# Ledger of designs, part 19: designed miniproteins, single chains, continued (4)

Each design is a single chain, and the fold is of that chain. pLDDT is the mean over its residues in the fold that is shown.

## One batch from the design tools (miniprotein)

Design m12672
Fold by ESMFold2-Fast:
Structure m12672 (fold): chain A 75 residues (1-75)
Amino acid sequence: MTKLALQVVSARMRVIAAEIDVELGGDKEKAIKDIEEVIKELEEIAEKLKDTDPELAEEARREAEKAREVKKKIE
């Protein structure tokens, strides 16, 4: 459980870093790809935990939705 909880936190930080990087004139395509990978990881975590840790699964789903919103902003 500790590893998956840390992965959710790490995923959130990666999305924030990608958004900041684009705002500073970084590679938009790289940022979009990083966010897409984060969304996929969060969805996989949510699916894996839906029966064993529904609260963390719901958190992962919420973070995936936030990541999708950030992606739409930078597309």
Scores: mean pLDDT 82

Design m12673
Fold by ESMFold2-Fast:
Structure m12673 (fold): chain A 100 residues (1-100)
Amino acid sequence: MAREEARRLTQRAALALSAGDYERAAELAEEALALDPENAGAWAVLGAAYLGLGDYEKAAEYAKKAIELDPRNGLALKTLAEAYEKLGDKEKAAEARAKQ
């Protein structure tokens, strides 16, 4: 039940992210992670939400966590590349893009 609820919260977080509601996306992703801390999709949405909020260090941290759980997570790889670019780390940004 908790894993299924985490999945539904992650889907709602992804919809909020797509709508540009980054604060709501982060809240829903954090709720999903409280239920299932190994949910790569929830970590990816959380990273992307913080990227939208302008917290690039947290965006990179959470995107890395998603990639540790799922190395092919496209949202996390894209988020990590964009976060590194915003932080001025062009080499790490290029490496993250190459993994996409």
Scores: mean pLDDT 86

Design m12674
Fold by ESMFold2-Fast:
Structure m12674 (fold): chain A 86 residues (1-86)
Amino acid sequence: MKIVITIRHADEATREAVRKLAEEYQKKGLKAEVKEEGDTVTLTIENATVEQVIAEVLKAIGWGLDGYKVEVKFDGDTVEITIDVG
């Protein structure tokens, strides 16, 4: 399963947290990639469970989700999650 998490309106602290999270997943032997475009950061992880990835992302960006807009889409073997923090 491939998990793509897109965070919109990410500040530098959120971007740094996502970069560090990707490095942790890479150290665990998972394929993890970060793409940054403007104020959007995208984390792609292969061969992971959605529950664990969501929990770690929420922890990294500052747990709460109150006021964030979250969209989840299932597309075949890919799970796309969009979080808007702005």
Scores: mean pLDDT 74

Design m12675
Fold by ESMFold2-Fast:
Structure m12675 (fold): chain A 58 residues (1-58)
Amino acid sequence: SHMEIVEEILKKAKEAIEKGDSRAAGKIIHDALEKGLITEEEAEEIDRELVRFAVENL
């Protein structure tokens, strides 16, 4: 489902953040948006969730 695609993108981006690679996390979101796998609104929501997730590691 479309929701499963969004969740997989978020999961992969979080894994990149956990590895200390915020650039890779941003690329995962950007590539998904460019491929039409997610909407701009979904990309913004994923980005907000990644910022929250990253703050937990500060």
Scores: mean pLDDT 81

Design m12676
Fold by ESMFold2-Fast:
Structure m12676 (fold): chain A 59 residues (1-59)
Amino acid sequence: MEVYEAVAPVPKTSDDELALRPGDRVELLEEVDEEWALVRSLATGEEGLVPKSYLRRVA
């Protein structure tokens, strides 16, 4: 699986987004567009949209 790590706090501003803290790891499920990715939290199993600019690939 493709794993990304949050490099900054990610706010949840809508019901389809996922809030992350720096260091939280997520699995990439789908690249929605150039700015947004659908991800799953490895800690909680929650799914949601996250801005790609807040993520760094780690695996």
Scores: mean pLDDT 84

Design m12677
Fold by ESMFold2-Fast:
Structure m12677 (fold): chain A 79 residues (1-79)
Amino acid sequence: KEEELKKKAIEDLKKSIEFAKQGNYTEARKYAAKALMYATKLPNSDKAISAIERALNALEQGNVDEAIKYLEEALKAVK
């Protein structure tokens, strides 16, 4: 169960990064939010959750480079 949730979080974070890099911020936010839902079900995930929340805030503010940075931090924290 945890391994499957981790895999889904990683996959959705990667999709969020790809959409953010392509300028599709609506899809980037959707995938980041999905990754957040999976991360909240994982133990010892506070760092990943914090990074995803910061990425979502950066996407709302239009700070794309900052959002990508936090999404990449979340990926490293989940792996």
Scores: mean pLDDT 86

Design m12679
Fold by ESMFold2-Fast:
Structure m12679 (fold): chain A 100 residues (1-100)
Amino acid sequence: MELGREAARLGEEAAKAGEESPAAKAGGDAAAAGGEAAARAGDEEAARAALASAEAALEGAKAKEDGAKSAGAGAAGIAGATAGGLGARRAGEEAPPEAG
């Protein structure tokens, strides 16, 4: 999947841009790994989510606004995409309204 490959590429760039922040680098690395995994599995939804997460992490690192926060959000997006794949079969619903 091209989306997964693009996500991996952008995740690597985000990791490099965030090298001054361990959290930003970790987020970029996670996005890259997620993109590769999605590409291997042929999961377009996971690849799309990984791409969006990688782009967010890269923009955060470049903006120097809060690269660590943006990278953390990117990593959370990857985790959410993985969980979403699992959850899609169970739910088709938002999280339980009382789980708060």
Scores: mean pLDDT 59

Design m12680
Fold by ESMFold2-Fast:
Structure m12680 (fold): chain A 107 residues (1-107)
Amino acid sequence: NAREQALAEARRLIDEAETYAKNAKDSVENGKKALEKLREASDLVSQAATPEDGEAVGRISSAVGRAERTYKEAEKLPEKEKSKIMAETLQNAVDEARAALDALEAR
């Protein structure tokens, strides 16, 4: 089932994003990679979604969008401060995306 494969890949991408997020404190590059993996996961979930999945799709998209916005707003900050902000923001986005994906898979 294409939907099951897409949701499994989205979960894998969220898990990879968490690994990068945990290392974002000392690396802005890891923060960027975590964000890219979260965006890829959000896009996969959106592509696999039915109309009934709208709430969960919205939750993932909103969480990723907030993380992307925080990254943009922090762009002018020194690398160390940007990295600290990204680590917290990305972990929150990972947690929210994972919770929404769990709700989708429980159907």
Scores: mean pLDDT 81

Design m12681
Fold by ESMFold2-Fast:
Structure m12681 (fold): chain A 89 residues (1-89)
Amino acid sequence: SAAERQQKIAERFAKLEAELKEKEPEFKEKLEYLKKNMKPEELEKFEKELEENVAAARAAAEAAGYEPAQKEVLERAAEKGTVEEFVKK
């Protein structure tokens, strides 16, 4: 049913939010590392990609009809993913 699907979606988002919260200290350390070690031109490119990825996640969540709290979780996931990609290089 629709209610069962919504419950499953909510459970998946709750799990993702918990994982993001658990990894938040590492995320903050990585973000500070990037800001401290990047040249101004690289930082501008990073900030642009981060904004674009977050905006894309927001648009996708809105198109899917997700709740505001779920949209925020997807935005945080996109932000963290962008930081992870820039740290890997």
Scores: mean pLDDT 81

Design m12682
Fold by ESMFold2-Fast:
Structure m12682 (fold): chain A 55 residues (1-55)
Amino acid sequence: SMMDELIAAAVKLAEAMGDSISEAQLRAFVRREAEALGLSEEEIERVVRETMARV
């Protein structure tokens, strides 16, 4: 799904950037990408939560 692909991409970005990206910056990035994909507020919150659980 688009959500699963976004979560996977965001986790990959976090792994690549390490300490160069803060938790707040990662959350903001994921939220903005999800909004651009047209996801609902509930889906955006889920994508952020799932991403943060995997980093």
Scores: mean pLDDT 86

Design m12683
Fold by ESMFold2-Fast:
Structure m12683 (fold): chain A 63 residues (1-63)
Amino acid sequence: MIEVLALLAEGLSQREIGEILHISPATVSRIVKELMEKLGAKDRAELREIGQQYLKEGYKALL
């Protein structure tokens, strides 16, 4: 999950994330939706902003 959030924050598409993580784009889409629900993001743009904030702070805050 954290890996998908990190790659999404970098501006990668679901297809590119799937290729990097060796999972289907459909699986990436499901993970994105679950992250949106868990983090309270209304859309993918808001989720990317949350991911970018976590990249600046470091992933220790997500453990």
Scores: mean pLDDT 74

Design m12684
Fold by ESMFold2-Fast:
Structure m12684 (fold): chain A 67 residues (1-67)
Amino acid sequence: MERTAEQARKATEKTLDGMISLGAKAEDIELMKQLVELALRRGYLTEDQAKAMLEVLDKKIEELKKE
């Protein structure tokens, strides 16, 4: 079954938690944004899924830059 936008959001949050535990920085998360945009262009993600994922990534980048 296709993942909903909510499932994509939760999967992205879990992936970010894992990446941060491995020492990922804001620049690494910015690379993930490029991969999400590429996946959207290739049709691997719906527009709603990509938007949900990008919102989570943008929020995390801002949090990391302010610390």
Scores: mean pLDDT 78

Design m12685
Fold by ESMFold2-Fast:
Structure m12685 (fold): chain A 92 residues (1-92)
Amino acid sequence: SISRSIAIALILIGMRLNGATVKVEVDGDKAVITLGNLDEIDKSDARGIADLLRELGADVTVEEDGDTVTITASNLDPDTLKLLKTLSKEFK
């Protein structure tokens, strides 16, 4: 659903505006989203992103280390892939 893809993008934008470090790297149908400077609410949002990606059919691995969360997603749908690729350029 494009609504879920848009929700992922909006959550990432919101996290960045609220002081989180957000890095998005896209290669083919895969993305690595590295989130830093996270509080407990930010970590909940990161887990929400992982769940939305899984609902869209992606294979998702989440690694949490201190105030950092890394989300690795493969088999991304084209709408989510386009949005993440845009954010990868915009957040640079």
Scores: mean pLDDT 86

Design m12686
Fold by ESMFold2-Fast:
Structure m12686 (fold): chain A 75 residues (1-75)
Amino acid sequence: SLEELEELVERMRTASPDEQARIAEEIIRLLEEFDPEVAAGLRQVFDLARALDRYDLLIDVLQGVVETLRAELER
C-alpha cells in the first residue's frame, strides 16, 4: 500500500546504511507490483547508492515516487 511505502521511506531516513539497504530492497519489491519499469529504474539508483555507501539521494528519489503515486491515486 502507499501508506506502507511512506512508512518505509520515513524509517529509511533514521536508519543505518545496512538497514537503509534492506528497506530499499523492500520498497523496490513493493513497487514491482505497481510499476515494474519504475522499480527497475530504482534498482539502478539503489546500485549507485550502495556503491557510494550513501542513501540520501535514493531517499529523495523514493520520496518523489511516493508523491507521484499519491497524485495518481487522487485521480
Scores: mean pLDDT 79

Design m12687
Fold by ESMFold2-Fast:
Structure m12687 (fold): chain A 64 residues (1-64)
Amino acid sequence: MLDGLEGGREAAALAAAGMSAEETAAEMERRYGPPSEEQRAILREIGEKLREIGDEFQERLLEE
C-alpha cells in the first residue's frame, strides 16, 4: 500500500480527471502533438546523468 502524500496527490489528480492516465496522456499528445526531438534529447541526457549518479551513489554506499 503506497501512502505517500505527494504520490497520492498525483494519483488523486489523475483520478479526479475521471479518465485513465493513459487516456489523459493520449489527449495531451493529440493537443500538443508528439514529443519533439529536443524533448527526446533532454530525456536521454537526464537518463544518462541519472545512470552515472546512481552508479557513483551505489559505489560510494558500498565502500561507505
Scores: mean pLDDT 58

Design m12688
Fold by ESMFold2-Fast:
Structure m12688 (fold): chain A 71 residues (1-71)
Amino acid sequence: MSLEEVKRGAEITLEAARKALEEFPSEAAEKAVEYAEKALEAAEEGNVEEAWEYLMAAVMYLMKHAIEKSL
């Protein structure tokens, strides 16, 4: 995965996470926003590996939020 791909993924994930937090405030949605923001910061620093790890964490927290909302 390239730096541009990770940056774009983080931007999309951050938008989704912010919307999720507005619709249903949860710790998982808050963490998704936090990790997506960290992914963007790591991408701006040129750290693709760290940016990817933070992006994956944000995606996992969005998944957790969706599961918890369905319970």
Scores: mean pLDDT 84

Design m12689
Fold by ESMFold2-Fast:
Structure m12689 (fold): chain A 75 residues (1-75)
Amino acid sequence: SAKIDDYVKKAEESTDAAQLVQETVMAVSLARHEKDFEKALEVLDKGIEIAKRKGFKEAVEQLEAMREVLLEKLA
């Protein structure tokens, strides 16, 4: 949890879309490695929220596409 929270904090503090996506992806990957699927989705949704607040349209599109893939792999 602490490591995932560190990546989410880095996403929140990011100044560019690429960094935000990379930090969010790292947090999601770590949650998936820990087999905490609910946490992976929560972190991804948080990354999308941050991207929307910062106006990073491309990051929003990339993370929403990743969310759809993640949900499909759950089914």
Scores: mean pLDDT 82

Design m12690
Fold by ESMFold2-Fast:
Parts: C-alpha cells; structure tokens; sequence
Structure m12690 (fold): chain A 92 residues (1-92)
C-alpha cells in the first residue's frame, strides 16, 4: 500500500521517496472522494519533501492539504497546513 511504503521510506530517511508514496496515497483517496485522508497524505508528502530540502514541492503539497482539509470541513487542519506552507516559504 502506498501509505505503508511511504512510512517505511520515511523511517529509513528516504524522504523524497516517502513524499512520492504519500503523494500517490493522497491521489488515491482524492479519486475516492475521501478528502480527509487526501488532506492527511498531502500533508505527509509536504513534510517529507520539506525534510528532503524540496521546499517548492513541499509548499505545493501543503497548499493541496489545506484545500482538501477545507473540502472535508477540517478547518483547523486546513489552517495548520496553511501555516506549514508559510513556514516553508520563509526558508526559500
């Protein structure tokens, strides 16, 4: 499962690979209309790209996380994702 592979790669500190798996997991949940889990995995992908130093990719994924959390009615999690986006933008 893409989420499990993402977690395994993250534990090994293969952050870029982890981000790619988490992004695939998010896309799968998005296709199912599960916006809450789509937001969660876009957030996880953003964190992994940020740890890899891929700040531009992290910013894009934090934005997607906020979008899907808003669609899911998870406004606090959407706000947190927007804050993570702003923190990553400060590092550019």
Amino acid sequence: DNADKGNEAFEKKDYKEAAEYFKKAAEEYEKKGDFENAGRYYRQAGIAYEKAGDLEEAIELYEKAAEYFRKAGRLDEAKEAEEKKKEAEKKL
Scores: mean pLDDT 90

Design m12692
Fold by ESMFold2-Fast:
Parts: C-alpha cells; sequence; structure tokens
Structure m12692 (fold): chain A 75 residues (1-75)
C-alpha cells in the first residue's frame, strides 16, 4: 500500500531526526516528498471513488514530509 509506505518513510525520518541522524532523516524525508508528489500526480489522472479523500491524506503527508525535511536540513 503506497500510503502505508509513505507513512513509514515519514515515521522513520522522524525517528532518525530524534536519534541525532539528520542525514538519514533528510534522505527518508526526500523519498517521502517524492512519493507523495508522484501519488498526487497519479491521482489527478484517475477517476475513482474516494479519490478526494486519498488526495487529502497524501497532501497532509506531503506537508508533514516537507516540514520534516526542512527541520532535518536545519539540524
Amino acid sequence: NALEELERLIEEAETALKNGDPQRAISLARQAVERAETLLALLDKVDVDGKEEIKSRVTQLLERARELLARAEAA
């Protein structure tokens, strides 16, 4: 599940940042941003029930990943 993988990447990035590994956090957060952007692009091309709810969730995860990336880069 692409959403579960995205959530896992964000959780791993948060854990890396908490443990004082900003380089690992940056790598994982960048992967999360790329995956979220790809998912949003794919969702724009499909017409499925629940698409707007999925887009909303992915957008929230994308913003979380971007914030995490910014914090990791500042560390």
Scores: mean pLDDT 84

Design m12693
Fold by ESMFold2-Fast:
Structure m12693 (fold): chain A 77 residues (1-77)
Amino acid sequence: SERERVEQVYEYEQKGKEAFKKGDLEAAIKYYEKALELDPKNATSWENLAKVYEKKGDFEKAKEYKEKAEKLRREEE
């Protein structure tokens, strides 16, 4: 159901944040990607994924995902 999808997105976002705070960048990417598979318009997940790639030193992907999040934020205004 839609409610179950929203709940799963939230759970993946929380797991991604926990992994990122622990320095497990690969796990953080995996969880944020799962959240985005369920909700590709989730600007917060794109922003968090950009931060993970920035910490990995992948500035090109970080920029792309940050711009994606910014575009989605503008569409929510």
Scores: mean pLDDT 86

Design m12694
Fold by ESMFold2-Fast:
Structure m12694 (fold): chain A 61 residues (1-61)
Amino acid sequence: SMEEIKKVGEKGLEQASKVLSEEDVKKLEELFRELIEKNASLEEFEQAFLRKYLEIMDAQA
């Protein structure tokens, strides 16, 4: 459901904002918007979001 996806995304962004820069959080917000626009499934959303988060973290190492 869209409401569940939105809730998961909001919590994910909240967690990310504690460890990532504002610019990196914006990248995740952009991905979140794109996934909502294409009506992605919850599983697709979670996998894409986690992948992007890990890519950002790896770039900081």
Scores: mean pLDDT 76

Design m12695
Fold by ESMFold2-Fast:
Structure m12695 (fold): chain A 84 residues (1-84)
Amino acid sequence: MKPEFATVPADAPLDAQVDAALYQMLGALILKYSKNPDSPLVKELVEALNRAIEVAAQDPDSPEYRELRKKIFELIKKLDEEEK
């Protein structure tokens, strides 16, 4: 599969660039080391990471971005429990 990760513009705020790089790296590591990268949970997590990158570039203090961070955290916990 050709992983398509969202990117931020080079002129985006530094915090948005850092968050995007961290989410891209997390998504890539999950896809590479997951026992089941085709699982619905992994797909949902990658989608949430991509959405968070896009929203962080626009407004990192938005309620949508806060909810996405919470969703990513919850999905990571579920994935960690299933991948044991």
Scores: mean pLDDT 73

Design m12696
Fold by ESMFold2-Fast:
Structure m12696 (fold): chain A 65 residues (1-65)
Amino acid sequence: SGARSGAQAAAMGAAGDLAGARAAGYEAHKVSPTEEGSRYGLLAARARTAEEAARYGALAHQASS
């Protein structure tokens, strides 16, 4: 689900895994039931830092729940 993928992006980003956080963010973008969750997932997928990916991943989780 978009909520689960957003939460995964947040967790991976918080752990410093930028590549993993981006992949999870892109999944949240594809499967989120809301436009807001999909948009935040895409922002996580395009993030330049793990911290940025974690923030957008958390927002994607929140918007998709």
Scores: mean pLDDT 85

Design m12697
Fold by ESMFold2-Fast:
Structure m12697 (fold): chain A 66 residues (1-66)
Amino acid sequence: EAEELLVKGLEAYRKKNYKEAIEYFEKAAELSGYKDSRALAILAEAYEKLGNKEKAKYYRELAEKA
């Protein structure tokens, strides 16, 4: 379930395991067809924490359109 993936991703994010968090958030975003603005927004934040500014911007823009 998308909600379960978001919970697991947030747990990884709180532990500063951003790479693992991204895997869960990407799966949640995919399940919504990239239309869940919450999943896209938190995915952008996780990429920003990992230092990937280009992917952070990409998903932030998708979140605004979702």
Scores: mean pLDDT 81

Design m12698
Fold by ESMFold2-Fast:
Structure m12698 (fold): chain A 87 residues (1-87)
Amino acid sequence: MIKKMELEFEMEIGVLELQMAVYGVPEEVREKILEEIEKLRKEFEEAAKKGEEEAEKKFKEGLERIKKLLEEVKKLAKEREKKKAEE
């Protein structure tokens, strides 16, 4: 069901955007992440035009990438804190 996948995809994007705001990610880094999210969204839309099976593959790939982006955001936040502590 494509509509359910689209909703879950948007929810995961929302979580990532919220975490970027909470961690105070620099605007330049945030823009790069949002650009990558837009590319993933377009890939999902193109796959959805081909059929549910293709949509599901791109949905799973997109979710995995979003989760990796979230881990990158968390890592960046920790790196910034460590550098601030070391001065």
Scores: mean pLDDT 76

Design m12700
Fold by ESMFold2-Fast:
Structure m12700 (fold): chain A 100 residues (1-100)
Amino acid sequence: AERAREGAEAARRGAESGDGEEAARGAAEAANGAEAAGRAGDAEAAREAADAAREAARAAIESGDGVAGAAAGAAAAGAGAGGYIGGKRAGEEAAAAGAA
């Protein structure tokens, strides 16, 4: 959970910097945080990190730096995968609770 929050904060700082490389770096940190949260079953933290990665990717693309934008876009896609894993685990927990 902490890694996802740190990644989301890095992504927000990168997006606010106006620098495509900083935004891409923030998106990558958020993607790593989302993956860690997803593996831990923390769907909310994974989703927040994935959202932050997407905002950083948008900022990197808007910077006009095509290389940074592409890298940030890939990181945001990875973050989304982390959120999906977390969501799947949350769905399994809800099904188990409903069956009990």
Scores: mean pLDDT 69

Design m12701
Fold by ESMFold2-Fast:
Structure m12701 (fold): chain A 84 residues (1-84)
Amino acid sequence: MEKKIEELEKKAKELEEKAEEYEKEARELAKKAKESKDIQEINRLIGESLRKMGEAIENLLKAEKLRKEAEELKKELEKKKKEE
């Protein structure tokens, strides 16, 4: 079980790092949109920024689920160690 907990925590960390990358890209696109004077360019940049922010949120939700699973496995592992 300890290896499974470590694997879940590692995967959660990787997803969190990926989410941070998407968030940075989204912020850069939003900044470019603010600096643009072309409405079509602004709309395109905002659309891409929102899409990347959505991907960041999705990765954070997946990471949270994995961390919750790891936490429940830790509680089960502690319970079993007290029964042995």
Scores: mean pLDDT 83

Design m12702
Fold by ESMFold2-Fast:
Structure m12702 (fold): chain A 58 residues (1-58)
Amino acid sequence: SMEEAIKTLEEVLKLAESSPVVRAVVEADSPLVAEGLRYLKQGDRERAAELYLEERAR
């Protein structure tokens, strides 16, 4: 679960860094994922995964 969250965030980060449109959509529609991407960029993988999983909670 946490490992898969990190893998997904790494892919989203690559897309967001290469596309301003993807970055804008993530920031608007998934604010906890956007915050998680900032932590992932800083090397805080655990906090990034927590925020991603919180966003995905129903």
Scores: mean pLDDT 81

Design m12703
Fold by ESMFold2-Fast:
Structure m12703 (fold): chain A 84 residues (1-84)
Amino acid sequence: ELEEKLKKAREELDRLAERLKPLEELLEKAAAEGGVNKTLEELAKTDPEKAEEFQKKIDELLRLTMEIIAKGVEISILEEELKK
């Protein structure tokens, strides 16, 4: 039971990491172009709709990052329980 839960948790972590990759690329591009805040400010002035979409992508990045951290904690707990 614990071994199966650990396997599933690791598989879920891998899937979350794959979903994070395109959002990380977006963040890296924005950082190279003067930073996320500057990109968002310029978009808000020229195209508010694109600024809203960019903000949603940043929110999604943060949410997925938190989910990955939580899943990593879950895996660590399951690994400790499996040793008992």
Scores: mean pLDDT 78

Design m12704
Fold by ESMFold2-Fast:
Structure m12704 (fold): chain A 100 residues (1-100)
Amino acid sequence: EKVDEFIERLYKLRGLPKPESYTKEEKLRDLERFKVILEIALRLLQAYRQNLPWLIDKMNLPEEEKEALLAREMTQIDADIASLQKEIDEVNKLIEELKK
């Protein structure tokens, strides 16, 4: 079920329909491809998080609004990073299970 969910998300990103039939080898290849996409997304979010204080500081806003915006954005990004890390861990477990 979780394997099918991750593969479906991969095919949605590709703009292609999910294949009706899957071999174990095809599932492994698609999970490994999806893992790479999640790892890239994680790195991009981490880079954005690091630059966010600088980006907000350059905005034409009152200091109180800048501080509130930074806190709000940091909280959301930290949650997104944690979510992506959990998904990467889940994909890794599914890959190891399928290799058996």
Scores: mean pLDDT 85

Design m12705
Fold by ESMFold2-Fast:
Structure m12705 (fold): chain A 102 residues (1-102)
Amino acid sequence: MTVTQSPSSLTVKEGETATITNTASSATTMAWYFQKPGQLPELLITNNTTRVPGVSSRFTGSGSGTSYTLTISNAKKEDSGVYYAMNTDDGVFGQGSTLTVV
């Protein structure tokens, strides 16, 4: 199993939409994690599309099969950090995508 995220880094302005994509080598179930600098990763999305309770509705997971997307609408400065996709069937993480909101 291989999990590949794109882009590796992106910069958006506050209020814009950030999009991170993930491609798996075979059909799977995907989760998305967010890590602030110096903090432990926190779970945002599970089961491809299910937002964890308490996570802002600005975060949307979509996709199935081998292609998955995390969309961050109305980006805020506190959204800056590293986003990781993980396939839940094998526990394989993508390389991470660094978001900078300016």
Scores: mean pLDDT 85

Design m12706
Fold by ESMFold2-Fast:
Structure m12706 (fold): chain A 66 residues (1-66)
Amino acid sequence: NLEEELKKIEEEYKRILETIDKDGQNMLANLPERLTEEQVQDIYDAFKLIAEAIYKLTLERLEKKA
């Protein structure tokens, strides 16, 4: 059960990263007038860091419950 839960969480994390990347590319393609490409990249890099932190915390929580 733990192995199956870990695989599901890894798959969801990958999906989240793909969504962030896709949204980032869409934002860069339709760049808002008052944002630079660098600012958009920084924002989406921050989202990826947050997603990674949540992923790691989730793994730690599962390990504690096992």
Scores: mean pLDDT 80

Design m12707
Fold by ESMFold2-Fast:
Structure m12707 (fold): chain A 73 residues (1-73)
Amino acid sequence: SEIEEEIEKLKKKIEELEKRKEELKKELEELKKQPEEHATKLAAAAIRLIGDEFEIELLKERIKKLEEELKEK
């Protein structure tokens, strides 16, 4: 099913974004050790983390809609 293939693609993309979020969280914790020296990098990493969280939410909603389409006969 093409819908099933699309769901698998979206799940894989979510996994990639979740991995990137974990890397960004680790980067933020390291940058927080010297916040005054890394203020710009902290802000940039925080903005990117918010962006990744938003994209994951959108992808999860898309998967939900596709799963509902799979239930239609």
Scores: mean pLDDT 82

